# Designed miniproteins, single chains, continued (5): the designs that were tried, part 71

Each design is a single chain, and the fold is of that chain. pLDDT is the mean over its residues in the fold that is shown.

## One batch from the design tools (miniprotein)

Design m18618
Fold by ESMFold2-Fast:
Structure m18618 (fold): chain A 70 residues (1-70)
Amino acid sequence: SLEEIIALLSEAGKAISAGDLETAIEKLREALKLSTNPELKEYLEKAIEAAEAGDKEKAIEYLKQAASHL
């Protein structure tokens, strides 16, 4: 559901801010599985890629862009 996606993005954002990129990637991947909006999926994939690269600033930026398409 949309509410589940919002909760997962919130948890991912908190994890990124705490430096817990492992948890952030897990939550973002769960959100991606629930997402059907192509623009939301694109930014979630970019957020995952940034988090996997250890780029916290880009991960947060793409997460914010993903949230704008909820």
Scores: mean pLDDT 88

Design m18619
Fold by ESMFold2-Fast:
Structure m18619 (fold): chain A 62 residues (1-62)
Amino acid sequence: SQRERGHRIAAEAARELAARGVISEEQARLFEEGRDLEALRAMSPEQARAFFATALRLQQEA
């Protein structure tokens, strides 16, 4: 489903950014748990921009 696909992409984007040190492991865990709004609220504008850019790229690759 689109919801499941969205969750997968968001979690994958978060894992990639955490691996690169752009966001924390705690922030990536929130996305993995489906707590997207809580995770986004914990982000700086720079982190949020990186997240949406990474998610868009992964969406295009799928």
Scores: mean pLDDT 83

Design m18620
Fold by ESMFold2-Fast:
Structure m18620 (fold): chain A 97 residues (1-97)
Amino acid sequence: MLEKAKEELRRLAREIGEALGDPEFGEELERFTLRSLDILVEKAPEELRPAIIEELVEGLRRVAEAARAGASRSEVVAMLVGTILRAVGLLVDAELA
């Protein structure tokens, strides 16, 4: 599951970079999202890992769709930040429960 999610995140990050006409941004986004996934999954209880993986993958799919529909770089970055914050929120909620 994790390895398949990582491959999907790499693909989506590259698609976002291509849609924005900035492949270097796509490469930076790939590194950022993979590192975020690794940190969140490492810190998460085992039972939360699928939910965190799903939040990041589905979030990046929405970002890729928006980028292909003509969203600006700033809109893409805002959506990405929202996706990361939602994934972090799942971890915070579990610690408070």
Scores: mean pLDDT 85

Design m18621
Fold by ESMFold2-Fast:
Structure m18621 (fold): chain A 59 residues (1-59)
Amino acid sequence: EEKDLKEEIKRVEEEIDKLLKEAAKSAEQGDSTRTKELVERIAELKKKLDELKKRLEAL
């Protein structure tokens, strides 16, 4: 469980980093709709990451 949780946290962190780079590229290309969608997804993943870290601390 702890190991799986740490691996999930790492995967979520990597996905956030990837989406941040895609959002920056999308914004530079003027795709405001895609940029907004990516920013919203990043916010959701950051919230999930915070919850996962709290669960890890509870173990």
Scores: mean pLDDT 82

Design m18622
Fold by ESMFold2-Fast:
Structure m18622 (fold): chain A 66 residues (1-66)
Amino acid sequence: MIEEAIRYAEEGKIEEAIKKLEEAKKEYSDNPTITGLIDIAIQLLKQGKIEDAIEIAREVLRLVKS
């Protein structure tokens, strides 16, 4: 989901990216650090700060893979 969200954001498909991040937030609902960062990424996408949102989403992906 997070990897797909990053791909959609890079393609300019912002609504699809937000949807994938919201799905990921439900998957990691027991991890407040991960869900908090996902919320920040969603907020940045809604503000049109696409590059900043992608960087936060990549940070989430690193934390999930570790």
Scores: mean pLDDT 85

Design m18623
Fold by ESMFold2-Fast:
Structure m18623 (fold): chain A 80 residues (1-80)
Amino acid sequence: SMLEEIAERLEKAIGELGKEALEKFKEGKYEEAIELLREAKEKAEEVLKDAPPEVQEAARRSLEGAIKKAEEFKKKKEEE
């Protein structure tokens, strides 16, 4: 299906970036994790440029949410 093809393209484009970001988080390397999430957002936007607008918006909001939570977590840890 078209949706399955889009999901496969996303997994191929950003799956490793997401995994690396999680590993950096576990290591306390929050800035590096945030940079990887921002790179994943750029890759997702490129991969999804031909997808329906609702899919593009959902992916963008999900990645922006992840970046925001990562930034909040970094700030909280720096305050400890």
Scores: mean pLDDT 79

Design m18625
Fold by ESMFold2-Fast:
Structure m18625 (fold): chain A 97 residues (1-97)
Amino acid sequence: SALLREGEELLAAGRYEEAAELYRRAIEAEGPDNAEALVNLALALLRLGRHEEAARYLKQAVAALTGAKAAGAVLRLVAELLDMEDWEGLELLSKAL
């Protein structure tokens, strides 16, 4: 969607609060099971240090995903958290799975 693409551009630019807002709007517009928006919202929140909020959206995202798509989302999240050196985020992701 246009909201997801705009959010991804903001995320890439380090504009995490604005990215999180667009992903929240995408979830409102496209439904609470929009796994891509949920994963990207959780990533933006992790970058903001909002770990408890990110953990809630991560649990929601993994519940909305199955099979190879679930594995792909988890691998992406792990890669991003490792890049950030966010050990608390990695612990929260492991508990969400």
Scores: mean pLDDT 78

Design m18626
Fold by ESMFold2-Fast:
Structure m18626 (fold): chain A 135 residues (1-135)
Amino acid sequence: DLLNQRRYEEAIAEYRAKLAADPDNAEALVNLGEAYYMLGKYEEAIALYEKALERHPDDPYAAEALVNLGRALYHLGKYEEAIAAYEEALKRHPDDPYAATAYLVLGQALYKLGKYEEAKEYFEKSLALLEEQLK
């Protein structure tokens, strides 16, 4: 969608201006990272999520940054790093509505690493949690 692409490019310009005034703004770092992720610029997104986590490890945005970091790492084929990010996110919020998706991506990353039995366990956890959420 060209309209969405333009919106993300406008968001990037806006958040970059905000970060020029306040370089450590956690919300701006995470939102800028998400805009880069949506444009397929995963390396730029990762750098912003890592900066948010380094500067603001206890911020409410840290859990969101970890999930988004894991997604971007997975897209770059950095499966072990993606697993670590998702495991940390799930450790903080194991009952989050997005936990089923996190377990699914964990299973996919483990499968890519040839860890098939562990991947199956996470796929089963994802399915069980999804079934619970639909009740």
Scores: mean pLDDT 81

Design m18627
Fold by ESMFold2-Fast:
Parts: structure tokens; C-alpha cells; sequence
Structure m18627 (fold): chain A 64 residues (1-64)
């Protein structure tokens, strides 16, 4: 149980870290701080949304 939970938390943390790094590379440290404080429920919603247009839009905005 605890091992499975730790693994899930690590995956969520990796996603969060990737988003933070991306924001910092784009010169948006304020946005990176906001992502760092996002709860896991928000990140899960983001993962669900990325199946569709919101995910592609988010990536396009992040690299623009």
C-alpha cells in the first residue's frame, strides 16, 4: 500500500517538476511558483484534460 502510494506521489511530483522547469525556462518564475503550490487534484485534472485540446494548447503556450 505505502509503496504504491509513494510511487504515485513520485509520478505526480515528476510532472510538477517538469512543469516548473518549463515555466522557468520560459522566464516565468511566478508561474513556476504557482505550479509548485498546486495540489495533486489540480494536476490530475490537467492530466485528464491533456487527452484533448487543453493539453496541446498548454504545450503551445508554454513554448511560445
Amino acid sequence: LEEARARLEEEVQRLKDELIKKMNELGDPEGAKEVESMPESILRSYLVARRGDPRLRAEALAVA
Scores: mean pLDDT 61

Design m18628
Fold by ESMFold2-Fast:
Structure m18628 (fold): chain A 89 residues (1-89)
Amino acid sequence: MLSPLELVELLVRAQNEFEAAIAAGDFERARQIALDTLRYLVAHTPDPELRALAAEALARLEKAKTIEEVREIWGEFSVALTERLVAAA
């Protein structure tokens, strides 16, 4: 199962890859990075609250049809997750 440190490392890597895809205008890659990351979190996080946050973001992302919608969903998830990790310490 994913440790808190492994979770942070995964998210930093995913964020960097996501931003690179957005900067390149590669919508399919950006969406795929977000989908793969959220799906991995749902499968591997032992935290039921983080799993719920990831599942909610995943459901929204599957309905996203534009790069701006993907950015919004990923951004909101990243903020919520950061707040959760900081609060949990």
Scores: mean pLDDT 80

Design m18629
Fold by ESMFold2-Fast:
Structure m18629 (fold): chain A 99 residues (1-99)
Amino acid sequence: SLEELFEEVEELLEEAREALEEGRVEEALELLEEAIELLERALRIARPEDRERLLELLRELKELLMEALRKAGDNKELVLRAIGLILRVIGLELDLELK
């Protein structure tokens, strides 16, 4: 269900935040990528009334990805992965706004 997808996303975002606080940037990026996949599924079944909650989750996800990008430092692989995921989130925000 949509509510189960939202709950799973919220859990992944909290786990990613903890991983970032501990300097586990690669693990945080894996968790955030899973959250993106769940939000992509949620967007496919979402109704107009779900829009604000989706935008809030996408915003929090983007903020955590920006933190992961900052914490990646000189690690080119992690930097590129974070940028790619940020662009993917921006794409989802645009899709949601254009509906």
Scores: mean pLDDT 88

Design m18630
Fold by ESMFold2-Fast:
Structure m18630 (fold): chain A 98 residues (1-98)
Amino acid sequence: AEESKRLAEEVIDAATAVGEKYKDNFEIQEQVALILIAASVAKKYPTDNPEALEHLRRAVQHVRDAVNAETPEEALKHLQEALEHLQRAFRADDEYAK
């Protein structure tokens, strides 16, 4: 539970940094907003599911890659991948057959 909360906080911090870096890019601002909503939900509902934790770690890595991206196009690609991993983390956290 503590690890998933920490990973969600890392996603929030990195996504916020991407938003500040690309202040005037509407497409990036939209992806940052969606990631912040998803990560806030993940922070509120922590998990110990190993598959969900792996997807959260992937989301952290992609948002960090977006912060370090040389182009807006590269940053946007990484943000889209981070959002996909956040969605997969939620799916993995669901109880099987419930």
Scores: mean pLDDT 86

Design m18631
Fold by ESMFold2-Fast:
Structure m18631 (fold): chain A 65 residues (1-65)
Amino acid sequence: MEKIEEIERVMRLVEESAERRIKELEEQAKKNPEEAKKLAEQIERDREAVRRYLERMRRLIEELK
């Protein structure tokens, strides 16, 4: 089922890209304590956006099974 595998591959790439960006934001927060609160809030928003995206993609995969 290449279609399902392709969706899973895209989801993995999105997760990896988001994790990489979040790590960069976490490092920025350590270097800039004055902005740490704003960066933490941005990290939370990014995690939530990715979580919602992945949830929708999982539902799509379940429909295709």
Scores: mean pLDDT 79

Design m18632
Fold by ESMFold2-Fast:
Order: structure tokens, then C-alpha cells, then sequence
Structure m18632 (fold): chain A 64 residues (1-64)
């Protein structure tokens, strides 16, 4: 896969890990995963993925 495709899959995996951390009550870990996912989404200019990561981040911050 292209580098951009690999980074997109990495960002999606980080969003999944963020969701798992939220379910486990590990809000600090969830925040870190969503922040990194948002950073990667911006790097590859994937606006939809970036919005998904930012929504997860806002939710994690509200629960911390």
C-alpha cells in the first residue's frame, strides 16, 4: 500500500483503540489515541477521518 494508505489504516486503528479505551474507562489512553489519529488524518488530508477522531477526542475529554 502507499504511505498515505498505511497512515489512514493506522489512524483508523487508533480510533478503534480509543473506543476500546473509553469502554474500559481509560480516558487518558483514549485521549492519546484520538489525538494521534487526528494528527495522522491531518497529515494525509483526510477531513472525514479527522472529524471522526476529533469527535472521539471531545467525548474522551468530557468523560475525563
Amino acid sequence: SSMRERLREEARELIRKGEEALRAGDYETAIRHYQEAARLAKEIEDEELGEEAERGLVRALSLA
Scores: mean pLDDT 88

Design m18633
Fold by ESMFold2-Fast:
Structure m18633 (fold): chain A 68 residues (1-68)
Amino acid sequence: MTLEEVLEARRRALRAAALAAGLPPEVAEAIAAAGADELLELARRYAESHPALAVAADGAAEALRALA
């Protein structure tokens, strides 16, 4: 599995987590397409209210940083 395939899978998981958290589809798509720094800030923001979304954002940021 390539880093690009890992990132794609993590972005899909992130989008699903955002939708499960009750965020609108347009917001979920924006979150799934976000850069590493934005995803780390989202992970911090949602850590208490939506832990699954925070974990998914952290995972996507990690894959993005590995690609850099």
Scores: mean pLDDT 81

Design m18634
Fold by ESMFold2-Fast:
Order: structure tokens, then sequence, then C-alpha cells
Structure m18634 (fold): chain A 58 residues (1-58)
């Protein structure tokens, strides 16, 4: 696997874990479904920006 594929896979795995945690928080009533959606969208944008930055430095 290339360094680019490895970085993408690692970030995708981390993002999936964070989204699962947000879903668990929604399911347990810690946050609303609307808050969960907003947090997931923010995480996706942050991961996309981080991925672009890391790959640009490779």
Amino acid sequence: MSAEEEVRAALDEWLAGQKARIDADVASGKITPEEGQARKAALEAEVDATRARILADL
C-alpha cells in the first residue's frame, strides 16, 4: 500500500470510530440527532482538510 493509501485508510478508520461514538451519544440521549449530524459534518470537513494537508507534505 502506498503512503497516500495508508494515510487515507487511517483517517477513514479514525473518522468511522468518531462517527460511531457520536451515534452512541445520540442513541443514549447525551446529544440530539441534530447535534450529532452537525458534529459528523464538522468531523468530515476536518478530516478532509487534514488529509489534504498531510498528502501535500508527502
Scores: mean pLDDT 82

Design m18635
Fold by ESMFold2-Fast:
Structure m18635 (fold): chain A 55 residues (1-55)
Amino acid sequence: SEEETLIKQQKVLADEMSKELLEEGQKNPEKKDVFERGAKAIVEATENSIAEKLA
């Protein structure tokens, strides 16, 4: 369905943004937790958006 296609696109974008934040965290180990929290926030927001569309 069209919704499944949009969900896939949202997941891909969120995954790419999350990966970039995690990479920045690896470059700055002292601030790794800050970047990891940012990455988790993006993934969680995307999952919540998907859950609302499927509810």
Scores: mean pLDDT 80

Design m18636
Fold by ESMFold2-Fast:
Structure m18636 (fold): chain A 68 residues (1-68)
Amino acid sequence: SENLREHIERLYRAGMNSIENGDFEAAKENIERLEELAKKAEEQGDFELAELARKKVEEIKKKMEEKK
């Protein structure tokens, strides 16, 4: 549980940093990995972590749209 949360937070930070640096390809890769973690968490019954990961995906997508 804690390790999964740490991975989610790490991918989120990486995605946000990628957008700030104009690396939208890396940001998209981090989104895909976060979506995989969300699905994994949900399959394991950890709906709180799944929701956290999906929220992080939404935040990255919003930031990416704002930066273009």
Scores: mean pLDDT 85

Design m18637
Fold by ESMFold2-Fast:
Structure m18637 (fold): chain A 66 residues (1-66)
Amino acid sequence: ANQPVPLLPTPAGRRIRALAEAGDLEAAEALLRELGMGDTTIDNFRAQLAAGRVPVLREFRPEAAP
């Protein structure tokens, strides 16, 4: 099966997932913006939530780009 990579290991990533699972979608989106996530990531997050899914942001990694 093709399984999404979890948002972790950051504490912020864990918080976003917990907020989404609790249904606090507005707070989860606000944290994504605060972390510097772009509109595309936030739009995908909204789309998954609108479909009744808890989003897994496998591309979220607060790593330094080269």
Scores: mean pLDDT 59

Design m18638
Fold by ESMFold2-Fast:
Structure m18638 (fold): chain A 65 residues (1-65)
Amino acid sequence: MEEIKKLVEELNKVPDPRSAPQELIDKILSLVKSKEDYEKVLEAARQARSPGIAREVERALKKKF
């Protein structure tokens, strides 16, 4: 859980919200195993007001569940 929060913080530091680094997405996916965990990551990205990043995380969630 702490690692997921740190990775979301890294995503929020990206200057272009349209392009999320694939490496950060892959790290999040490796740590998240449940649908509830994905929802928490998605909510954190939305709260950071990074719509591009939120969409990338949401697409990853849809791929897994």
Scores: mean pLDDT 64

Design m18639
Fold by ESMFold2-Fast:
Structure m18639 (fold): chain A 61 residues (1-61)
Amino acid sequence: ASNPEARALADKAAAAGDANEAAGLGDEAKAAYEYAARLYEAAGDPARAAEYRAKAAKAAA
């Protein structure tokens, strides 16, 4: 099921993750991407959730 509020929050969290990654803040980027992934799951978007879990794993590696 689609959840527009969860999707909007996920997009915002993903953007925060991208900004932290660009700034070299790997741990902060990881936390933001993990949060985005959970929100994408809640939004009914498992493909995006998997994408951001992968980004989270890479950001702090």
Scores: mean pLDDT 82

Design m18640
Fold by ESMFold2-Fast:
Structure m18640 (fold): chain A 62 residues (1-62)
Amino acid sequence: MLTEEEQKLLKQLEEAVQKNDIETSIKLIRELMALAKEKGYSEEQVTELMKKVTDIVFKTRK
């Protein structure tokens, strides 16, 4: 489901969140959203990606 690029960005986001680097975390989230739009993701796919981002940021289990 996720591409290698998206998986790498999600891993970088996890590291940034662990370091409490808010600016980098926001930048990575924005890059993930830009990639999703560039690849023509549906609203449902974008929502699923945002759910994964939220789970990483707040450590909420899915």
Scores: mean pLDDT 73

Design m18641
Fold by ESMFold2-Fast:
Structure m18641 (fold): chain A 71 residues (1-71)
Amino acid sequence: SVREAADKAIEAIKNGNVDEAAKYAREMLGGDQGDGVARLVKKLIENGEYDKAIRVVRGAAEQALAAREGR
């Protein structure tokens, strides 16, 4: 699910696991949108911007869930 993938991505970010964070960010949305978020998260982690990477994952997950819930 979007929530499970987001939670795993955030945990990977907190642990500094760049490859795992990118993998779960990609799985969270899928397709080109998921690839885009994964690339952004990887760049933020490589720049040491962990708080921003977490915020990006949370924001993307909230938008995906809102779209599914009709908000």
Scores: mean pLDDT 80

Design m18642
Fold by ESMFold2-Fast:
Structure m18642 (fold): chain A 65 residues (1-65)
Amino acid sequence: MRVPLAEAVEDFTATTPAELSLRRGDRVAVLARDEDGRWLVRSLATGEVGLVPASVLRVVGEVEV
């Protein structure tokens, strides 16, 4: 399944267990987009899944998952 590939444009620190912490430059597969401006993503480095604000992500391509 092809999904958007996004890169973190800034650091994000998770404040809840449902959120995923990211460092600037981290790459994630976008699994779902919430209407509240949060995206469910999977880290390509760790395989962890969590919610991240869309504002800290930039779509850079597509990835197969």
Scores: mean pLDDT 81

Design m18643
Fold by ESMFold2-Fast:
Structure m18643 (fold): chain A 93 residues (1-93)
Amino acid sequence: ATQEEFDQGVADIGIAIAKQGLKEGHYEEAARIAENALRTTGYKNVDVLVTLAEAYLKAGEYEKAIHYARQALELDPDNERARKILEEAEKKL
């Protein structure tokens, strides 16, 4: 396995844990875990960016939610989840 394959595997586990934290209401912890996963992937993984944006939205960190949702849309302009997170976060400001 390459370093990229290893880093993607670690990120996938981090995303799964972050998504579970979101379901359980542990929003700040979910955001921290997703941010670590994003750092490991070099900031180019759309699923990590969307998960992080959602975690910050639910934690009430609207500016951070907007920041990461915009990054996700830059990589994947058709990402409906990222767009909905962006719209909801902007509405809260």
Scores: mean pLDDT 78

Design m18644
Fold by ESMFold2-Fast:
Structure m18644 (fold): chain A 82 residues (1-82)
Amino acid sequence: KSAILSVAAGVEIVAAEVSYWLGDRETARQALENALDLAEQAAILGDKKSALTFLERVRELAEQLGDTELANRAKELIEKIK
């Protein structure tokens, strides 16, 4: 259950990276939002370590996109989970 959510979050992060490389920053942002939601759910279900790993990657990619709000949301969740 939580492992499946963590895998799904990883897939969304890969989709975000590919979209960003292709210049589709809007699709990349949407994929990162999906990854953030999936990682948060995984943490709630007890997969804290995987969730922290994915949230940190969402933060880094959101900062690269210039999405300060999304990056701050990821930082807040990281602080809350750790």
Scores: mean pLDDT 80

Design m18645
Fold by ESMFold2-Fast:
Structure m18645 (fold): chain A 60 residues (1-60)
Amino acid sequence: SGELVGEAVRLVVEEGKAEEALELLKKAGFSEDTAREIVELLLEGKYEEAERLALRGVLG
């Protein structure tokens, strides 16, 4: 799942492809709401908050 999360970050930060990143996060097992929040944090440049949310989503 870490590879899909890393690709989602790249899609948002380097290419601005928020919708594709959202779909990758959903494929990685995140809920729609959590995936959307991660993408929003990445778009705001809040990378540490996005990482913490992604880790909480994997660990419970």
Scores: mean pLDDT 80

Design m18646
Fold by ESMFold2-Fast:
Structure m18646 (fold): chain A 84 residues (1-84)
Amino acid sequence: SPEEIERKKKSIDGLKEFLKDLLENKAYGALLKVVEEFVDYLIEKKESEEIVNYAIEKLKEVSKLAPPEVQKKIEELIKKLEEA
């Protein structure tokens, strides 16, 4: 439903803000674990293409704010989601 899609997008926006907080605190291990668990969740639940594409967009935005080494690891997790 449109309402469910909007709710899921808001949850993804909240996750992005949480990931930005982890970046600001240099909590890179926790950030990568959260991103991996989120990617695995989306794959397991077989989320709609619209939700998956929105998640990829928001993860790419987080990736651009990260140090190069962390950015590379986030990009690898995005590829895992894109290839699923």
Scores: mean pLDDT 89

Design m18647
Fold by ESMFold2-Fast:
Structure m18647 (fold): chain A 78 residues (1-78)
Amino acid sequence: AAELVARLFREAGRAFGREEVGERLAEAVLNDDAAALAEILNKESNLDRKMTVAEAKKLLAELYRQAEALLAALAAAA
């Protein structure tokens, strides 16, 4: 799950010309580092409100859940 999310962040970084940001997001995901994720998103996004570490932790959990569901669906289709 985490590897798929990390890959998607790297691909998004390349697609938007922000490879360094994509790689840092991928590293935070692989390390389950909600504090690093919050810091990167707060620095790189134009959010009206600063994301908290607790909110980043919830985001990581949801991303992992979605990735697991996608992997399970692909396995069932194979």
Scores: mean pLDDT 77

Design m18649
Fold by ESMFold2-Fast:
Structure m18649 (fold): chain A 68 residues (1-68)
Amino acid sequence: GDEVLRKAGEIYDEAEKLKPTIKEEDYKKVIEKVKESIKAVTKGDLESGKEYVKKAEEILEKAKKESE
């Protein structure tokens, strides 16, 4: 059960490091999905937690490619 929370934390840490480089809108979306993942896992919804983590990772990777 801790894998989703660990991955969410890793994505959060990477987003924080990239905050000055990526668009503020993309940063906000990543953090929102990370928070949704944590809430889902806390409620026992591991499937939704995994989907939110995956979405956060996809948004962050796209933001990295679009950063100047």
Scores: mean pLDDT 82

Design m18650
Fold by ESMFold2-Fast:
Structure m18650 (fold): chain A 56 residues (1-56)
Amino acid sequence: SLEELIKQKEYELEKKRFDTEMARAVEEAQRDPVAGGRRIREVGLRYEKFKEEYEK
């Protein structure tokens, strides 16, 4: 259905945004391992929560 296709496209776009945020967090960790490491963990936790919400 159209609604299912829209939901899938929204999921793919948000996943790509998380991938981008994670890549930036990894780059930051190369300069500041403590601050970047915290950011990596935060992005990872938000991504897991996002996946759980969309798998319902």
Scores: mean pLDDT 82

Design m18651
Fold by ESMFold2-Fast:
Structure m18651 (fold): chain A 81 residues (1-81)
Amino acid sequence: GPPLSSTGRGEGLDKDGNRIVLEWESTGGRISVHIKIYDKDGKLIGEKHLSGDDELAVMEEVQRFLEEKGVSEMPLDQATH
């Protein structure tokens, strides 16, 4: 049969009003991530497609890309206070 696959999506805003959209899929041990960054006016200011077979390494590259584009404080910090 076809290989097992999973998909996911994340979306958030940084403190400067940039909107980050993250879509990923994992199929056959390979992970693909598509990142889009929109400014406060909805204009696409950054886009990157990443893939690999190590999910943690791919996600670390996602964070580096966001920092490189000046995205501060991704809403990945689930502050519970």
Scores: mean pLDDT 71

Design m18652
Fold by ESMFold2-Fast:
Structure m18652 (fold): chain A 71 residues (1-71)
Amino acid sequence: ALSNPAVAGVLAARRLVSPEQAEALRDKLASLPDEEITPETIRELALKLGMSEEAAEAMQRAVENALKGLE
């Protein structure tokens, strides 16, 4: 869901993606249940959208940090 903190972490890394890739990623995340919005899923989606491995890793770390803040 878009209210998920993991989605907020991904959107904070928008500078690593084109506006078109950011929109596509947002739409995909909105269709996933919260349990499937994991750092690993975000990395896979970023790579499928044509982001570099370094950008995908940065997004994964941003999501991990957002989720750790909830523990």
Scores: mean pLDDT 67

Design m18653
Fold by ESMFold2-Fast:
Structure m18653 (fold): chain A 100 residues (1-100)
Amino acid sequence: SLAEELRAKAEASKDPREAAIYYVAAGIEYEKEGKYEEAIELYEKAIALDPDFAYAWLNLGDVYLKLGKYEKAIEYYRKAAALSSPVMRESLEAEIAKLE
């Protein structure tokens, strides 16, 4: 599958930032398949390799929101907001406020 191909590219990459991008891409494809636990694993691998990758934190928040785990979704959205531009931060903080 595309998810497995993207995961393989992440695992083969020697650049941690490139690997993080492929792990996020693979996680998004697993989410499309309804495989939320696999998506979470890959997003966590991405943030371990590139903790400043706001998009990985955002996708973790989105998955936890889909699972009804609002406290974790808020935690990860706050992390994404802290790493984002002022405009994106304001948007994320507004979404966080809706979950409280």
Scores: mean pLDDT 86

Design m18654
Fold by ESMFold2-Fast:
Structure m18654 (fold): chain A 57 residues (1-57)
Amino acid sequence: SAMEEAERAAERAAAGAAARGLPPDQASKTNRDVGLEAGASEEVVERAARGAARGAA
């Protein structure tokens, strides 16, 4: 579904940011931005962003 695709894209973007050494806050922001641009709802994007921040921290 579009929301699942957006969530996966956001998670991948956040993982890439973390792999480049960006701090968890910036990885989380990248996750939110990509998810919203891909059409995910704010709730889904925030959930994915919290997961990315926890994984990076």
Scores: mean pLDDT 64

